# Ledger of designs, part 101: designed miniproteins, single chains, continued (2)

Each design is a single chain, and the fold is of that chain. pLDDT is the mean over its residues in the fold that is shown.

## One batch from the design tools (miniprotein)

Design m7729
Fold by ESMFold2-Fast:
Structure m7729 (fold): chain A 84 residues (1-84)
Amino acid sequence: MEREAAARLLEAAAEAAAALGAERTAELFREAARLAREGAPDEELERLIQEAIAAAKAELSPEQIAAFAARLAARQAELAAELA
């Protein structure tokens, strides 16, 4: 279940980024979710997540980053309830 939980959270991050128009960030998080399900090494997942964070900083204003964090937190709470 750990890989599925990680993939669901990464998909939630991609959805939050896409909702704000951060398409490159969304693509990177979607790829990370796919690799998490395929059992990719932690180093590869960490690299993609760091690339997604860098893309978010380039694509989003500070206000949009705050909105992204809020949306992701809401999705994470929903995922935690679904996995309980």
Scores: mean pLDDT 78

Design m7730
Fold by ESMFold2-Fast:
Structure m7730 (fold): chain A 70 residues (1-70)
Amino acid sequence: SEKVKQIADDYLARVQEIFEDVKKGTPLEVALEKLDKIKEETLKQLPEEYHKELEEEYEEVRKELEELSK
């Protein structure tokens, strides 16, 4: 679906901004809070069949942000 692709692309763009913020000195706790909000907003827009894939992508991004802060 074109709409699903747009929602996924928007999510990935916002995740990219969070990584850039952390590289510029944003605290991990602030970055993770922002990521959680983006995830919740995206889940509300996505059909249920895509929720598991988004949850898996979210967990990978969260781990990468935690590793980046070490």
Scores: mean pLDDT 85

Design m7732
Fold by ESMFold2-Fast:
Structure m7732 (fold): chain A 110 residues (1-110)
Amino acid sequence: GKAAVYVAEGKYDEAIKEAEKLLETDPSFAYLVLGNAYYKKGEYDKAIEYYEKAISLDPNNAVAWLNLGDAYYKKGDYEKAIEYYQKALDIDPSDNVAKNKLKEAEEKLK
């Protein structure tokens, strides 16, 4: 939706405002967009909080699990990144992006 377009365009503060409006109508998607906006701003702890909220509402959202793994990877927590990439792959086994990210995180622990 409009909030996701703002994230793609680099308009993160606008994305946050639009996502906050969506909290009453589509809270799972709103939290995912909030997580993505904070992730792009480098605010990984806030991104993690919002991804965890999105997952609590929709535990089968493979994208939210993948993005949670990305946030932990950026923090250098490779063990948690592996756990969450693996969860994304359990939901969507065909995701080559998730497979590659899992391999990269595993290589950090070798």
Scores: mean pLDDT 87

Design m7733
Fold by ESMFold2-Fast:
Structure m7733 (fold): chain A 59 residues (1-59)
Amino acid sequence: IEEKLEELARGIAETADPKYQEEIEKLLLEAGRYGLEGDEEKMKELIEKAGKLLKESRA
């Protein structure tokens, strides 16, 4: 799961909007923490939010 989160984070680095970068990074950090705790539902929810913001920022 960390590898997937790191890939998403690298995608964020290519985003021009710093507001989106900060929000997505926070969501991915939280998702990673919940994943380590075994909260799959919360982790997936946060990853989906991050993915939505990433798509919007990269459009």
Scores: mean pLDDT 71

Design m7734
Fold by ESMFold2-Fast:
Structure m7734 (fold): chain A 86 residues (1-86)
Amino acid sequence: SAREAELRAMVAELRALRAAIEAGRVSADEAAAALRALAARARSLGLPEVAALLEEAARAVEAGDWPRALALIDEAIALLEAELAA
């Protein structure tokens, strides 16, 4: 379905962003912008919990708290994968 395709795309984009953050290949501004764009997409899909996690991850990145941002991204991925399994 279109919804499943969008959820899979979001998981792939979050995994790619997570890898780029771990490798130091993305700036705080770039990571925060990407996380906010994904949060908006999650909200449009009726996933407010995922959106809230991604917005919090963006704030963590802006504060320089990369470990917290990664943990929040991992939680968002887990929720998206649970939504795909339902």
Scores: mean pLDDT 91

Design m7735
Fold by ESMFold2-Fast:
Structure m7735 (fold): chain A 50 residues (1-50)
Amino acid sequence: IGGVLGRTTEAVVGKEAGDEVMALARSSDEGLYEALKRTNELVERAQEEE
């Protein structure tokens, strides 16, 4: 699941963001929640940059 989140984030906002999300998801169950929140924030930012 962390790998999917990391790849999706990478596709939308870039590799560095994808790597960060994947690292968070690997750290713990709490890290997975943080990864989901982070992904949502980064996707929102990417939309604003259009």
Scores: mean pLDDT 66

Design m7736
Fold by ESMFold2-Fast:
Structure m7736 (fold): chain A 68 residues (1-68)
Amino acid sequence: DPLLARGEALRDSVRHLEAQGLISPEQAERILKLVDQGIEAAKAGDYEKAQKLLEEAEQLILEERRRS
């Protein structure tokens, strides 16, 4: 399941960034909520919605990292 794997990889990335102090706990919570919604969509078989939600999570990671 490529979308489920992508969601889990994003979850791991967010946790790593939070542990390294590169994003705040509040930023991590916001991004993880979006990742969790994407994973649930993938589990429900709504792959188009899952892809969009996971892409939005990736964009948030990029935006938060630029804000330093």
Scores: mean pLDDT 81

Design m7737
Fold by ESMFold2-Fast:
Structure m7737 (fold): chain A 66 residues (1-66)
Amino acid sequence: GAEEAARALAEVARAAPDAVVFVNGSIVTVRGAGGEATGDGGSAEGASYAARAVGEAAPRARAGAG
């Protein structure tokens, strides 16, 4: 629900402060240095998936920059 989405957003803000979050109805899209991920904002799994996908991709993006 909303509390899971808020928790995921807080996690994204902590792990990827440059990430941008878009909310359209029940869909949440997270965009950051690691890329873009979309999930169901009405579910803990969807929101957490989007946050984790962007966070996990960011270190790989930095490694690839060399």
Scores: mean pLDDT 57

Design m7738
Fold by ESMFold2-Fast:
Structure m7738 (fold): chain A 61 residues (1-61)
Amino acid sequence: SEEELVARAREVLETARHYIAQGRLDEARKALDNLRVLASQLSPETRARIEAEIAELEKQL
């Protein structure tokens, strides 16, 4: 379901934030890349919100 996909996307976002906080930038990049693949399975509106959060985190990489 989309609700389950959104929950997984949020979990990956938190994991990426954790990696960034620890200076594990390569792991953070891979997590965000995987998240973009997951986001492609979401509705356009939900995908846009997740992609915006990815873009904000990418500014820290």
Scores: mean pLDDT 85

Design m7739
Fold by ESMFold2-Fast:
Structure m7739 (fold): chain A 92 residues (1-92)
Amino acid sequence: KEEEEKKRELGHKLTDEINSEENEEKIQEIEELAHEVVALAKEKGNTQEALDEIQKIIAEMVDEVEENPETPAEELLEKIIEKLKELKEKLK
């Protein structure tokens, strides 16, 4: 319940601030990177480990929103992109 509420708050923050084309492009990049990470993990047999790391990234972003609610959506999206790129490199 509490975890679901925190994810909902993050989703609302991102939705409210995604009026710019820049945020839409970043969201698309996140979707593409997540797909690539899952595909690589599936090929390596590490799908569960990749999913756990993705969940960890989400939890870290939820914590950042709670600690710094003024953090712009753009900065949160950039951090997610960086973490997904790092995860992708680890899975190669």
Scores: mean pLDDT 72

Design m7740
Fold by ESMFold2-Fast:
Structure m7740 (fold): chain A 60 residues (1-60)
Amino acid sequence: MTKEEIEEIIEKSKEELERTMPDVPEVKPENVEPLVEGLKESLELMLRGIERAIEESKKR
């Protein structure tokens, strides 16, 4: 597995979520921006965790 493959999976998941987002009229743009910032931080932490797991698997 490569870091690029993980990023592609995340992007594809984003597109699928955006397809269903129009069906959620309660989602206000005002609330989306701070949520997006929080999600970016969470995604960065997840990516670091995945990178660590990949490096650890290489040692085996």
Scores: mean pLDDT 66

Design m7741
Fold by ESMFold2-Fast:
Structure m7741 (fold): chain A 67 residues (1-67)
Amino acid sequence: MDELRAQGVALAAQGLAARKAGDYGKAAELFRQAADLFEQALPEPIGSDVAEGLRKLADQAEELGKK
């Protein structure tokens, strides 16, 4: 398994856990880090598509943090 892909999966999972715990700022940071890794690890256009999806999850986490 590609190390970058494995690290991206781990960071995305941590982001989901942080969001579930209500730590939306940490979730957004983790999703953006995962997006950067998947953009590097996966072939195009899959890498860009996955990264864009994760960046949208980061944006959603930031919105959930607003009251």
Scores: mean pLDDT 79

Design m7742
Fold by ESMFold2-Fast:
Structure m7742 (fold): chain A 61 residues (1-61)
Amino acid sequence: SSEVEKIKKEGKEELSKVFKESTKAHKEADKGSPEEGYKKHKEVSDKMRKVLEETKKRLSS
């Protein structure tokens, strides 16, 4: 149970970091073209998906 709680906490913290990175990247992308903004949103989405999948794998191990 303690290991599961640690994994969930670490996953939540990593996801929180990605959200903060997303906010900063969004502000920087707003200074560029719409195409660059789309690319940045895709990168952040991919990072969030990776964090969730890694957390899921750790929980199922």
Scores: mean pLDDT 75

Design m7743
Fold by ESMFold2-Fast:
Structure m7743 (fold): chain A 84 residues (1-84)
Amino acid sequence: KAEEIAKLAKIFSEGAQKVRNAKSKDEIVKALEETAKKAHPVAAEILRQGAEEIRKSDLPLEELKERAVEYIAQAGKEAIEKLL
């Protein structure tokens, strides 16, 4: 409920911050994987897919961060909707 939604929001907010502060592609992948371990199963799957796409991508670091943050936002939305 409200407390559970707040806890999930905290997890995804921390994940996004780790991605924004990442200094390498490996750190972005680690941030997504760590967030997935704390997230609900459906959200965890989205984050794991994001981590795989980031790992395979040769895009510049800043573009990888943007894509990873989008995956975190999508995962957070799905997790919160499941608590409804």
Scores: mean pLDDT 82

Design m7744
Fold by ESMFold2-Fast:
Structure m7744 (fold): chain A 65 residues (1-65)
Amino acid sequence: MAIDPRYIRATLYVALGAAYESAGDYEEAAKAYEKAAELFESIGDLESAEIARKKAEEAKEKAKE
């Protein structure tokens, strides 16, 4: 099976973002989700990239408030 190393890294950043969200650290969560989105885009997984970007945007909004 051809699992791209960038896919594995993207998945780890999603998990990291979720962990930061559960801790209430929304600024770090947003950064982690942004890294995941960038990695998903680099491998052509545009749907996963969009989901990660939305999570990053939601975390940024919570960090502002």
Scores: mean pLDDT 82

Design m7745
Fold by ESMFold2-Fast:
Formats: structure tokens, sequence, C-alpha cells
Structure m7745 (fold): chain A 57 residues (1-57)
């Protein structure tokens, strides 16, 4: 999967998270791959993960 596609998938999973644990799991996965993403893709995914955590918790 290309880095931009991965970032979009992580963002969608974070925003679809129904529990705080699910949102945090996406965040953990993001941090494990953040170095492979462009700065723009990383920022996009991180913003979505933060929103997912806030909405779930």
Amino acid sequence: MDPEELARELAERALAARTLEEAKAVGDEFHSVADTLSPEAARFAEDAIVRGVVLAG
C-alpha cells in the first residue's frame, strides 16, 4: 500500500472507531509507520486520529 493510501485508511479507521481502545490502537499503528509517510499525509492521519480519540472518549 502506498503511504498516502495508508494514511487515508488510518484516518478512516480512527474516525470510525467506536471505542477509545480502537482509536488508540490506530494511533499506535500510525506511530509505527509515521516515518514512511509524507509530512502532509502524516499530518492528515494524525489530525484524524486525534479527532477519533476525542470523539470516542
Scores: mean pLDDT 78

Design m7746
Fold by ESMFold2-Fast:
Structure m7746 (fold): chain A 92 residues (1-92)
Amino acid sequence: SKSAVDDLTNMLLQLIKDGATVDVKVDGGTITITVSGLTLPQQIGFALQLIGLGLEGLDVEVSIDGDTVTAKVKGLSKKDANNIKKAVDAAN
């Protein structure tokens, strides 16, 4: 939903404000989000928030490896995928 996309965008922008490094790669309606610089509790918190967005109808896959969280979000409109990338790139 539009609300879940807005929630995802705001979540990523908050991580940047908190000092994390956030990168978003776009392939059509799929985005790959890479977040580094989080503590382990922050990584778990972010992963749980992403799972919550999955329950709200986003197709989300999450993995944690060391200090890096990788999320793959599928089924976005091309417009929503590009808007998320632009917002993250502007905040970096």
Scores: mean pLDDT 83

Design m7747
Fold by ESMFold2-Fast:
Structure m7747 (fold): chain A 97 residues (1-97)
Amino acid sequence: MITVEVTLEYNSDTKTLTVTVRVLEGEAKSIEVYIDGKLVVKAENVKAGDEFSGTIKVEPGKYKVTVSVTDLEGNTYTKTQEVEIKADEKKTLTFTF
């Protein structure tokens, strides 16, 4: 079981969304984060305290944030949340598996 925090920061000048994933609790074999089905962050052998980031070019608007976790036993769990990306805002989402 794992809990992760996904932070979304948008730069309107570059149209770049920075996606940061922090592992708050637990561990997993792998974690993948998708924005509207596009892979932005992939990490393996993740543990509490680990932090990973990726970037994607987007316009402001509503997006689906999907987190896929594979546990140490090889089981995969997927959860999705909707978020609105606006200029000069930081959004934080929590996913518990």
Scores: mean pLDDT 85

Design m7748
Fold by ESMFold2-Fast:
Structure m7748 (fold): chain A 74 residues (1-74)
Amino acid sequence: MEEALRLLIEGLKAAKTPEDVRLAIATMISVIGALLEGKLDEAARIVEEGAKQSKDPKVAELFRRAAEVLREQA
């Protein structure tokens, strides 16, 4: 959990364009919602989808790693 959140924050910090920043923020909000409901699998799916939509390779990499951590804890 804590490591996944750390990776998501690093992904947001790595975003360089307004489009990538908006995508990262939207993904984070959706993930927080899923985590508050105890839906770790759903949270991982949301992060993975955000990674696929990101145009920044660093943001995509960090989000993929966060999704993997969430799946390991599901």
Scores: mean pLDDT 80

Design m7749
Fold by ESMFold2-Fast:
Structure m7749 (fold): chain A 80 residues (1-80)
Amino acid sequence: SEAEKLLKEAVELEKELQEAIKAKDLKKVKEVIEKLKKLAEELRKLAEKADEEEKFRLLLEILSVEGTVVVGENYLRRAE
């Protein structure tokens, strides 16, 4: 499904963010955060077209992606 493809992309981007943070690659961290933000927008568009049950599931997935973005942005804010 389209949702499964986006979720797999989210998992891969989360791993990429963790590795970029570990490597202290600020440019890569910024790049991955922007990709996660775009992914959250695509999930929101999919949720608008979904039935009530699928919409709830997609909104929970969006919260997870947005939470990962917050972690990355907090890392960038604290990186001197």
Scores: mean pLDDT 83

Design m7750
Fold by ESMFold2-Fast:
Structure m7750 (fold): chain A 78 residues (1-78)
Amino acid sequence: SEELRRKAAVTLAAAAIAVVGYQFSEKLGNKEEAERLKKVAEELIKEMYSLADQLEAEGDTEFAEEVRKGAERIKKEL
């Protein structure tokens, strides 16, 4: 569905932003903010896998695979 695709795209963007924020917070020595952003990124990664499963259940297998690849790439940055 278009709605699931839109949710997946927004979640991917949010996860990417959280990871960038985490990396910068670590470099600046802001440990509290880094820990907060890491938790946000981890929750968004879980949501991406959930959305990919929902897309696959609708028969949108190609887009589901792209979402899973995105989640894996972001997970490697944490």
Scores: mean pLDDT 89

Design m7751
Fold by ESMFold2-Fast:
Formats: C-alpha cells, structure tokens, sequence
Structure m7751 (fold): chain A 68 residues (1-68)
C-alpha cells in the first residue's frame, strides 16, 4: 500500500502543525497555538481534501509568523 500524494502531504502538514504547536506552547504564544491547532483539526476532519490541505498550510505559515 502506497499512500496517495494528498495523504503524504496531509501527514507532512500534520507533523509540521504539531511541531509548531509544541514550540508555540513552550513560548506561551496563545495565537500561534490556536492557528496550529486549527490546522491540525482541518487535516484530521478532511483527510485528502486539497482545499483543506491548502487552508492548513496557510494556518501553519501564519502560526510561524506569530513565532518570529
């Protein structure tokens, strides 16, 4: 069994979001935690949906900006 391109992308984004959330929590950045959590929830609720993957990617990018 090979995961689909969308499944691989979703898995990669989920790991990125989880990492960003952990860093945000350690820094006490509540807004970044919220954005990363929203990305994780989108990926969990809409596996393989390209629109959800794009929205999650943008949320992760916004969370990273809040940590800069």
Amino acid sequence: MLPSEEELEAYSLLLQAATVRAIAKSKGNEEAVKLATEAMDLLAQNPGDPEALEKARKLIEEAVKKLE
Scores: mean pLDDT 80

Design m7752
Fold by ESMFold2-Fast:
Structure m7752 (fold): chain A 68 residues (1-68)
Amino acid sequence: HMSEQLRERLRRAVESYRKAAEHFKKLADEYKQKAIETGDPKLQKEADFYKKSAEIAEELARRGEEAL
């Protein structure tokens, strides 16, 4: 029934959150290195945002998994 499909969608969303967290971590590292090479302070801010986003995504994924 639809209820089971909704759970499967939630599971996929949780997996997407995990993948996003990994991508955010990679982006944070890349922006950090680029900021050092180019000396652009704006890139440093972006790296910080991606780092925070990764942590939030991981927390959301954990919460979702526990709810499932």
Scores: mean pLDDT 83

Design m7753
Fold by ESMFold2-Fast:
Structure m7753 (fold): chain A 95 residues (1-95)
Amino acid sequence: MVEISDEEIEELAEKEFKELQKAPEEEQKLAKEVLEKIAAAKSPEEVIDYWRELLEKEGIEVDPAPATETQLKVAEATKELAKKLLELLKKEEEK
């Protein structure tokens, strides 16, 4: 099983947060909207559906088969990463 620790998610969130701060304002706004959609997902399956939508927009063919257990675990980790990134962005806005 693929297991991603809370510490690893926190480190990734901090790294991505620093990269977002370097991006142009319009890219930061788009990234925040994407993160909010992922964080608001009710289930890992909704994150997978959103991921598939993004891949389709890039012209990548997506297999419509049900998500694998590994994909569901990655989706859950992505949702937690998005939540951590949004918390970091909120704290920065409070300063």
Scores: mean pLDDT 71

Design m7754
Fold by ESMFold2-Fast:
Formats: sequence, structure tokens, C-alpha cells
Structure m7754 (fold): chain A 120 residues (1-120)
Amino acid sequence: SEVEKLLEEAIKLLKEGKIEEAIEKLLKAVQLLIEEGKFEVSHIPLLAEILSLLYELQGDKEKAEEYKKKAEEAKKLLSDEIKPSLGPLYRVLSEIYKLKGDYEKAKEYEELARKAGDKK
């Protein structure tokens, strides 16, 4: 999948500390999901959390807080169900939390990604 390749490239860029380029790859992946009709409402909380964390890493506190609030609001309205389509986004979140030094949350998202894969 081209979406999976873009998300894998974003993860590689995050490991290299290239936050701006990682955001570009993430947004391209989201655009492709929308164009292919594969974008689900269940993607919204995870994407908002990812953007919040990436803006925090860039030092943009205002955008980080904006997307954090959007993620919290979306989580209140949507199911916590682990869907296979969410696996790649859980892996992105795991890598971001590793960059932040939050290894506990990184492990939690890694396990969620594994559970999403096991539901094939």
C-alpha cells in the first residue's frame, strides 16, 4: 500500500529527528486515504494526537494544545475499538513517544499496533 509506505517513511524520518518532513509524509498519507475513500472517522483521534505531539516537538505550543483538545473531543464521541486500519497510526504514535522519552506510552501504542495486526 502507498499509504503504508508513506507512514513507514514518516516513522523513518521521526527516528532521524526530521519532524517537519515527517509531518509532510503523514499529511500525504491522509490525503491519499481520503482520495481512495479509505479514511475512517476512527482515524481522527489518532491523527489529532499525532499532530499535537509533533507540534509539541517543534515548540508550537498553541497548535499542540489545539490538536490535543481535538483528540480528546473526538475520543469522547468515538469507539476505543482496535481496528486493523489503525495499526500504522499506532506505530507512528509509538515512535513519537520514544522521541519524547515516554517509553511507557511508546510500549502501549506498540502493543495496540500488534493487536490491530492480529485482527486480520
Scores: mean pLDDT 81

Design m7755
Fold by ESMFold2-Fast:
Structure m7755 (fold): chain A 72 residues (1-72)
Amino acid sequence: SVEELAELIKELVPELSDEQAREAAEEIARLMKEAGKVTSDLVEKAAEILVSKGVPEGQARIVAAEALTLLY
């Protein structure tokens, strides 16, 4: 769920605000729904969303992979 995804993002990046974590979760969940499967391109797009919400670039790809695995 979006709530579980937001909680995961916040656990991995505690510095992120609850609002930023929820916005990232909603956008990543939408991408996963539209794509229907996890691809390297989808991981990169999810990482870009996370960076835009304040996740450090060095962590974004790992957080994106964990998030997409949770949704799959």
Scores: mean pLDDT 81

Design m7756
Fold by ESMFold2-Fast:
Structure m7756 (fold): chain A 85 residues (1-85)
Amino acid sequence: VTLSKEEAKELVEEMRREGVISEEVADLMLESIERTEGPLSLEELLEIIDNAVDSALLAGLLSEEEAREMRRRATERATEAFEER
């Protein structure tokens, strides 16, 4: 099971609207999705989440506690989206 780039971007925008991720993390995830060459697996999307959250944490945009909670919520939301297919 995979998500198209459009479906993956829609999921990121949904997570942003739901407050699961920050604007900055969403922007980083969208950039990563745009650079992929095809549809994304769950594993690829989870790696994009991890990289975006880590980048925001290193840039001082998130605390360690905020990063951990955001990663948890984003991982749950992404997993649910793949299970609904």
Scores: mean pLDDT 84

Design m7757
Fold by ESMFold2-Fast:
Structure m7757 (fold): chain A 71 residues (1-71)
Amino acid sequence: KEKEVEELIKKGEEALKAGDYEKAAEYFEKALELDPNNVRAWANLGVAYWNLGDEERAREAFAKANELAAA
């Protein structure tokens, strides 16, 4: 589980670096299916949504990351 989550996050981050924001969002969403409290995945999902122009989902993802990081 943890290794699979880490691999999905790495693939998502590689997709972000490549500018493939749709693919990045998909990888981070898959990571969050396995680990719904993963701060790094929520923060990166926010970046992906922001770059896709989905400001509402981006704000929600960043808010979730901040909530979890404060816990």
Scores: mean pLDDT 85

Design m7758
Fold by ESMFold2-Fast:
Structure m7758 (fold): chain A 91 residues (1-91)
Amino acid sequence: RKLLEETIRRAEEVLERLEEELEERVREIARELGEEAGLPEEEIEEIAKQAITLARFMLYVAAMGGLDEEEALEEALRVAEREIRRLVEKL
């Protein structure tokens, strides 16, 4: 069971290191796409919060799956952008 514990710990360390960068980049994507769609700042912030929650989960899953920090971050950002686009289109 040591391998599973080590994998979990590594994924948690990746999340801790990249969390701030992930949140900043997701907020930038939400602002760009939300402003282009003419959404008010309050709606952009709610979209960003939802996308950040999903992105954090995907970063953890990608790290658990053996992706390196850069690959895990890019995968999480890709998923976040898709979610932001979906939420913006629905409004």
Scores: mean pLDDT 83

Design m7759
Fold by ESMFold2-Fast:
Structure m7759 (fold): chain A 67 residues (1-67)
Amino acid sequence: SAAELAAAADAAVAEAETNFGVTFSAAARDALRNAVVTYLTQNPGTALSASTLAVLADFAQGVQDAA
């Protein structure tokens, strides 16, 4: 469901912030949430791996650094 995808995306943001020791901006959080939702939608039944989350979090960090 959309609510389950949103919850997974929010959890991914919290995990990435913890793992990287940073607090993302609103733009970076939105970028990460959208990337996670897109990934999970395109890969149904696949868990978000630590390596995939790291790549998506790096993308979100790039969004924050560009602001």
Scores: mean pLDDT 79

Design m7760
Fold by ESMFold2-Fast:
Parts: C-alpha cells; structure tokens; sequence
Structure m7760 (fold): chain A 70 residues (1-70)
C-alpha cells in the first residue's frame, strides 16, 4: 500500500495534467517497454506483473491496487 501511494504520487506530481486513464496507459506502456528489454512478452499479464515488481517495486496485489486507483 505505501509503495502504491509513492508510485501514484510520483506520477501525479510529474504528470499533473494527465487523467487517470492516461496515467494508466503511460505506466503500462513503460512496463511493456521494460518487458521487451527483458525478453518477455509485453502482452502477457504475468510478464507485466514481473516488470512491475522490478521497475516499480510493486507486488501483484500492489500493481492491481495501482491500476484500480487509476
């Protein structure tokens, strides 16, 4: 929960004019890019959970909470 808040506050502060849906797509696209760099399928949900853990420090539950908050 604390890490979810930190990620949300960081992105909201950096992109104050983006809607929740726009921030969600920005975050997902960054994670897809990281997945490709790691040789993972960017369209695979399991791969996105792995890169969210690596790139954002979020568990699966934390990542789900982040997306629900957007």
Amino acid sequence: DEKVKEVLEKYRKKYPNLSGEELKELILNRLRTLARLLGLDPEDEAALYQVARIGLGLSKEGFDKLLESL
Scores: mean pLDDT 82

Design m7761
Fold by ESMFold2-Fast:
Structure m7761 (fold): chain A 56 residues (1-56)
Amino acid sequence: SKEEEIKKLLEELEELEREGVRAAIAGDTQRLQEIQARMKEIKEKLIELGVKEEDI
């Protein structure tokens, strides 16, 4: 369902946020860029699915 897809994307976004903090602490610029790119894709998909930007 659409709700299940949204839940999965939000869970992936939360995991990427945690990984982004780790990458920042480690100074891993390449990893940070990869994480930021994926987070952007997920946020855009969530907005397309009807989630408000303020709720992301």
Scores: mean pLDDT 86

Design m7762
Fold by ESMFold2-Fast:
Structure m7762 (fold): chain A 75 residues (1-75)
Amino acid sequence: AAVERVREALIELYKARGVPEEVIEEVRNMSDEEIAREAARILAEAGDVSLAAPETDAQLEAMAASLRRLAEAER
């Protein structure tokens, strides 16, 4: 589902930022709701609040794409 793409993008971002594997494993075990909230928080910290409450698969896909752009910027 779309939220799984958000989880994947969030893990990619955390790896790019050098987050320890133990913390990344916690992210893998987060619920869909927790993943959406964490992604929204990270995007808000980057100045994007438009995806604070994603309601559709298209919005979740946009969230994942934004997280991947942040991960690319960390390289």
Scores: mean pLDDT 77

Design m7763
Fold by ESMFold2-Fast:
Structure m7763 (fold): chain A 57 residues (1-57)
Amino acid sequence: KEEKEIKLAKEKAIEELKKENYPQELIDKVEKLKAKSVDDMQVEIINLIEETFGNAS
């Protein structure tokens, strides 16, 4: 059932991004993500957000 939990984690992240009016480009990238675990999916999502908005520090 890990794949089911991974799907839920991804859907939850997409819903949060939509609520915050993040760009559709980022949402599309999140939808394309593939992960082996919920933790891996969360890490990939964080990495995409950081890549999109950068860290100037």
Scores: mean pLDDT 75

Design m7764
Fold by ESMFold2-Fast:
Structure m7764 (fold): chain A 115 residues (1-115)
Amino acid sequence: SEVERALAGLRLTAEATARISAEDAERVREIARELERHPEDFMYVIEKALELAKEAKRLDEKTVEYLREAISRLIEEGKLTAPDVADLAAVLVTSDVEVKDAEEVREALEAWLAG
């Protein structure tokens, strides 16, 4: 299933991440647990990832608001699969570089939408 592929991808990402950052790996494992418990609630999984990323100081509050709005729209339009949600959540909680501004994130997400 799509959910099983998403969970397998998150588990692999967590294992790879653990070699660099045990803290980042645990955030990926938390996302995997949330997706497994709520496999049809994509927005819940994204909200959990945004919360964890904000607590880790990887994203500022304005960037979180922009991502919430943009990703919520994608989910409402049926454009995200479970693997897509898993990939986005993993990126949000494992990124080692803080974004410079909301514009950079907007452009990246628009490019992802276009591809």
Scores: mean pLDDT 80

Design m7765
Fold by ESMFold2-Fast:
Structure m7765 (fold): chain A 65 residues (1-65)
Amino acid sequence: SDREKAEAKLAEAGRAHRAGDYETAARLAREAVEYAKKAGASPEVLAELQAVADFFERRAAIAAA
């Protein structure tokens, strides 16, 4: 299901972040947001997932500097 894909992508993003691969973490978190939208996730859940994606994107930018 799209919900299971969103959860899997978010878990993968967390693993990439812990491995220091912030660019991959940001991409996977964005993919999780898109699957959550397709799954009909609530606005609250979508806002939380978007915040996670934004966080990883900022971490990628800092790590690249």
Scores: mean pLDDT 85

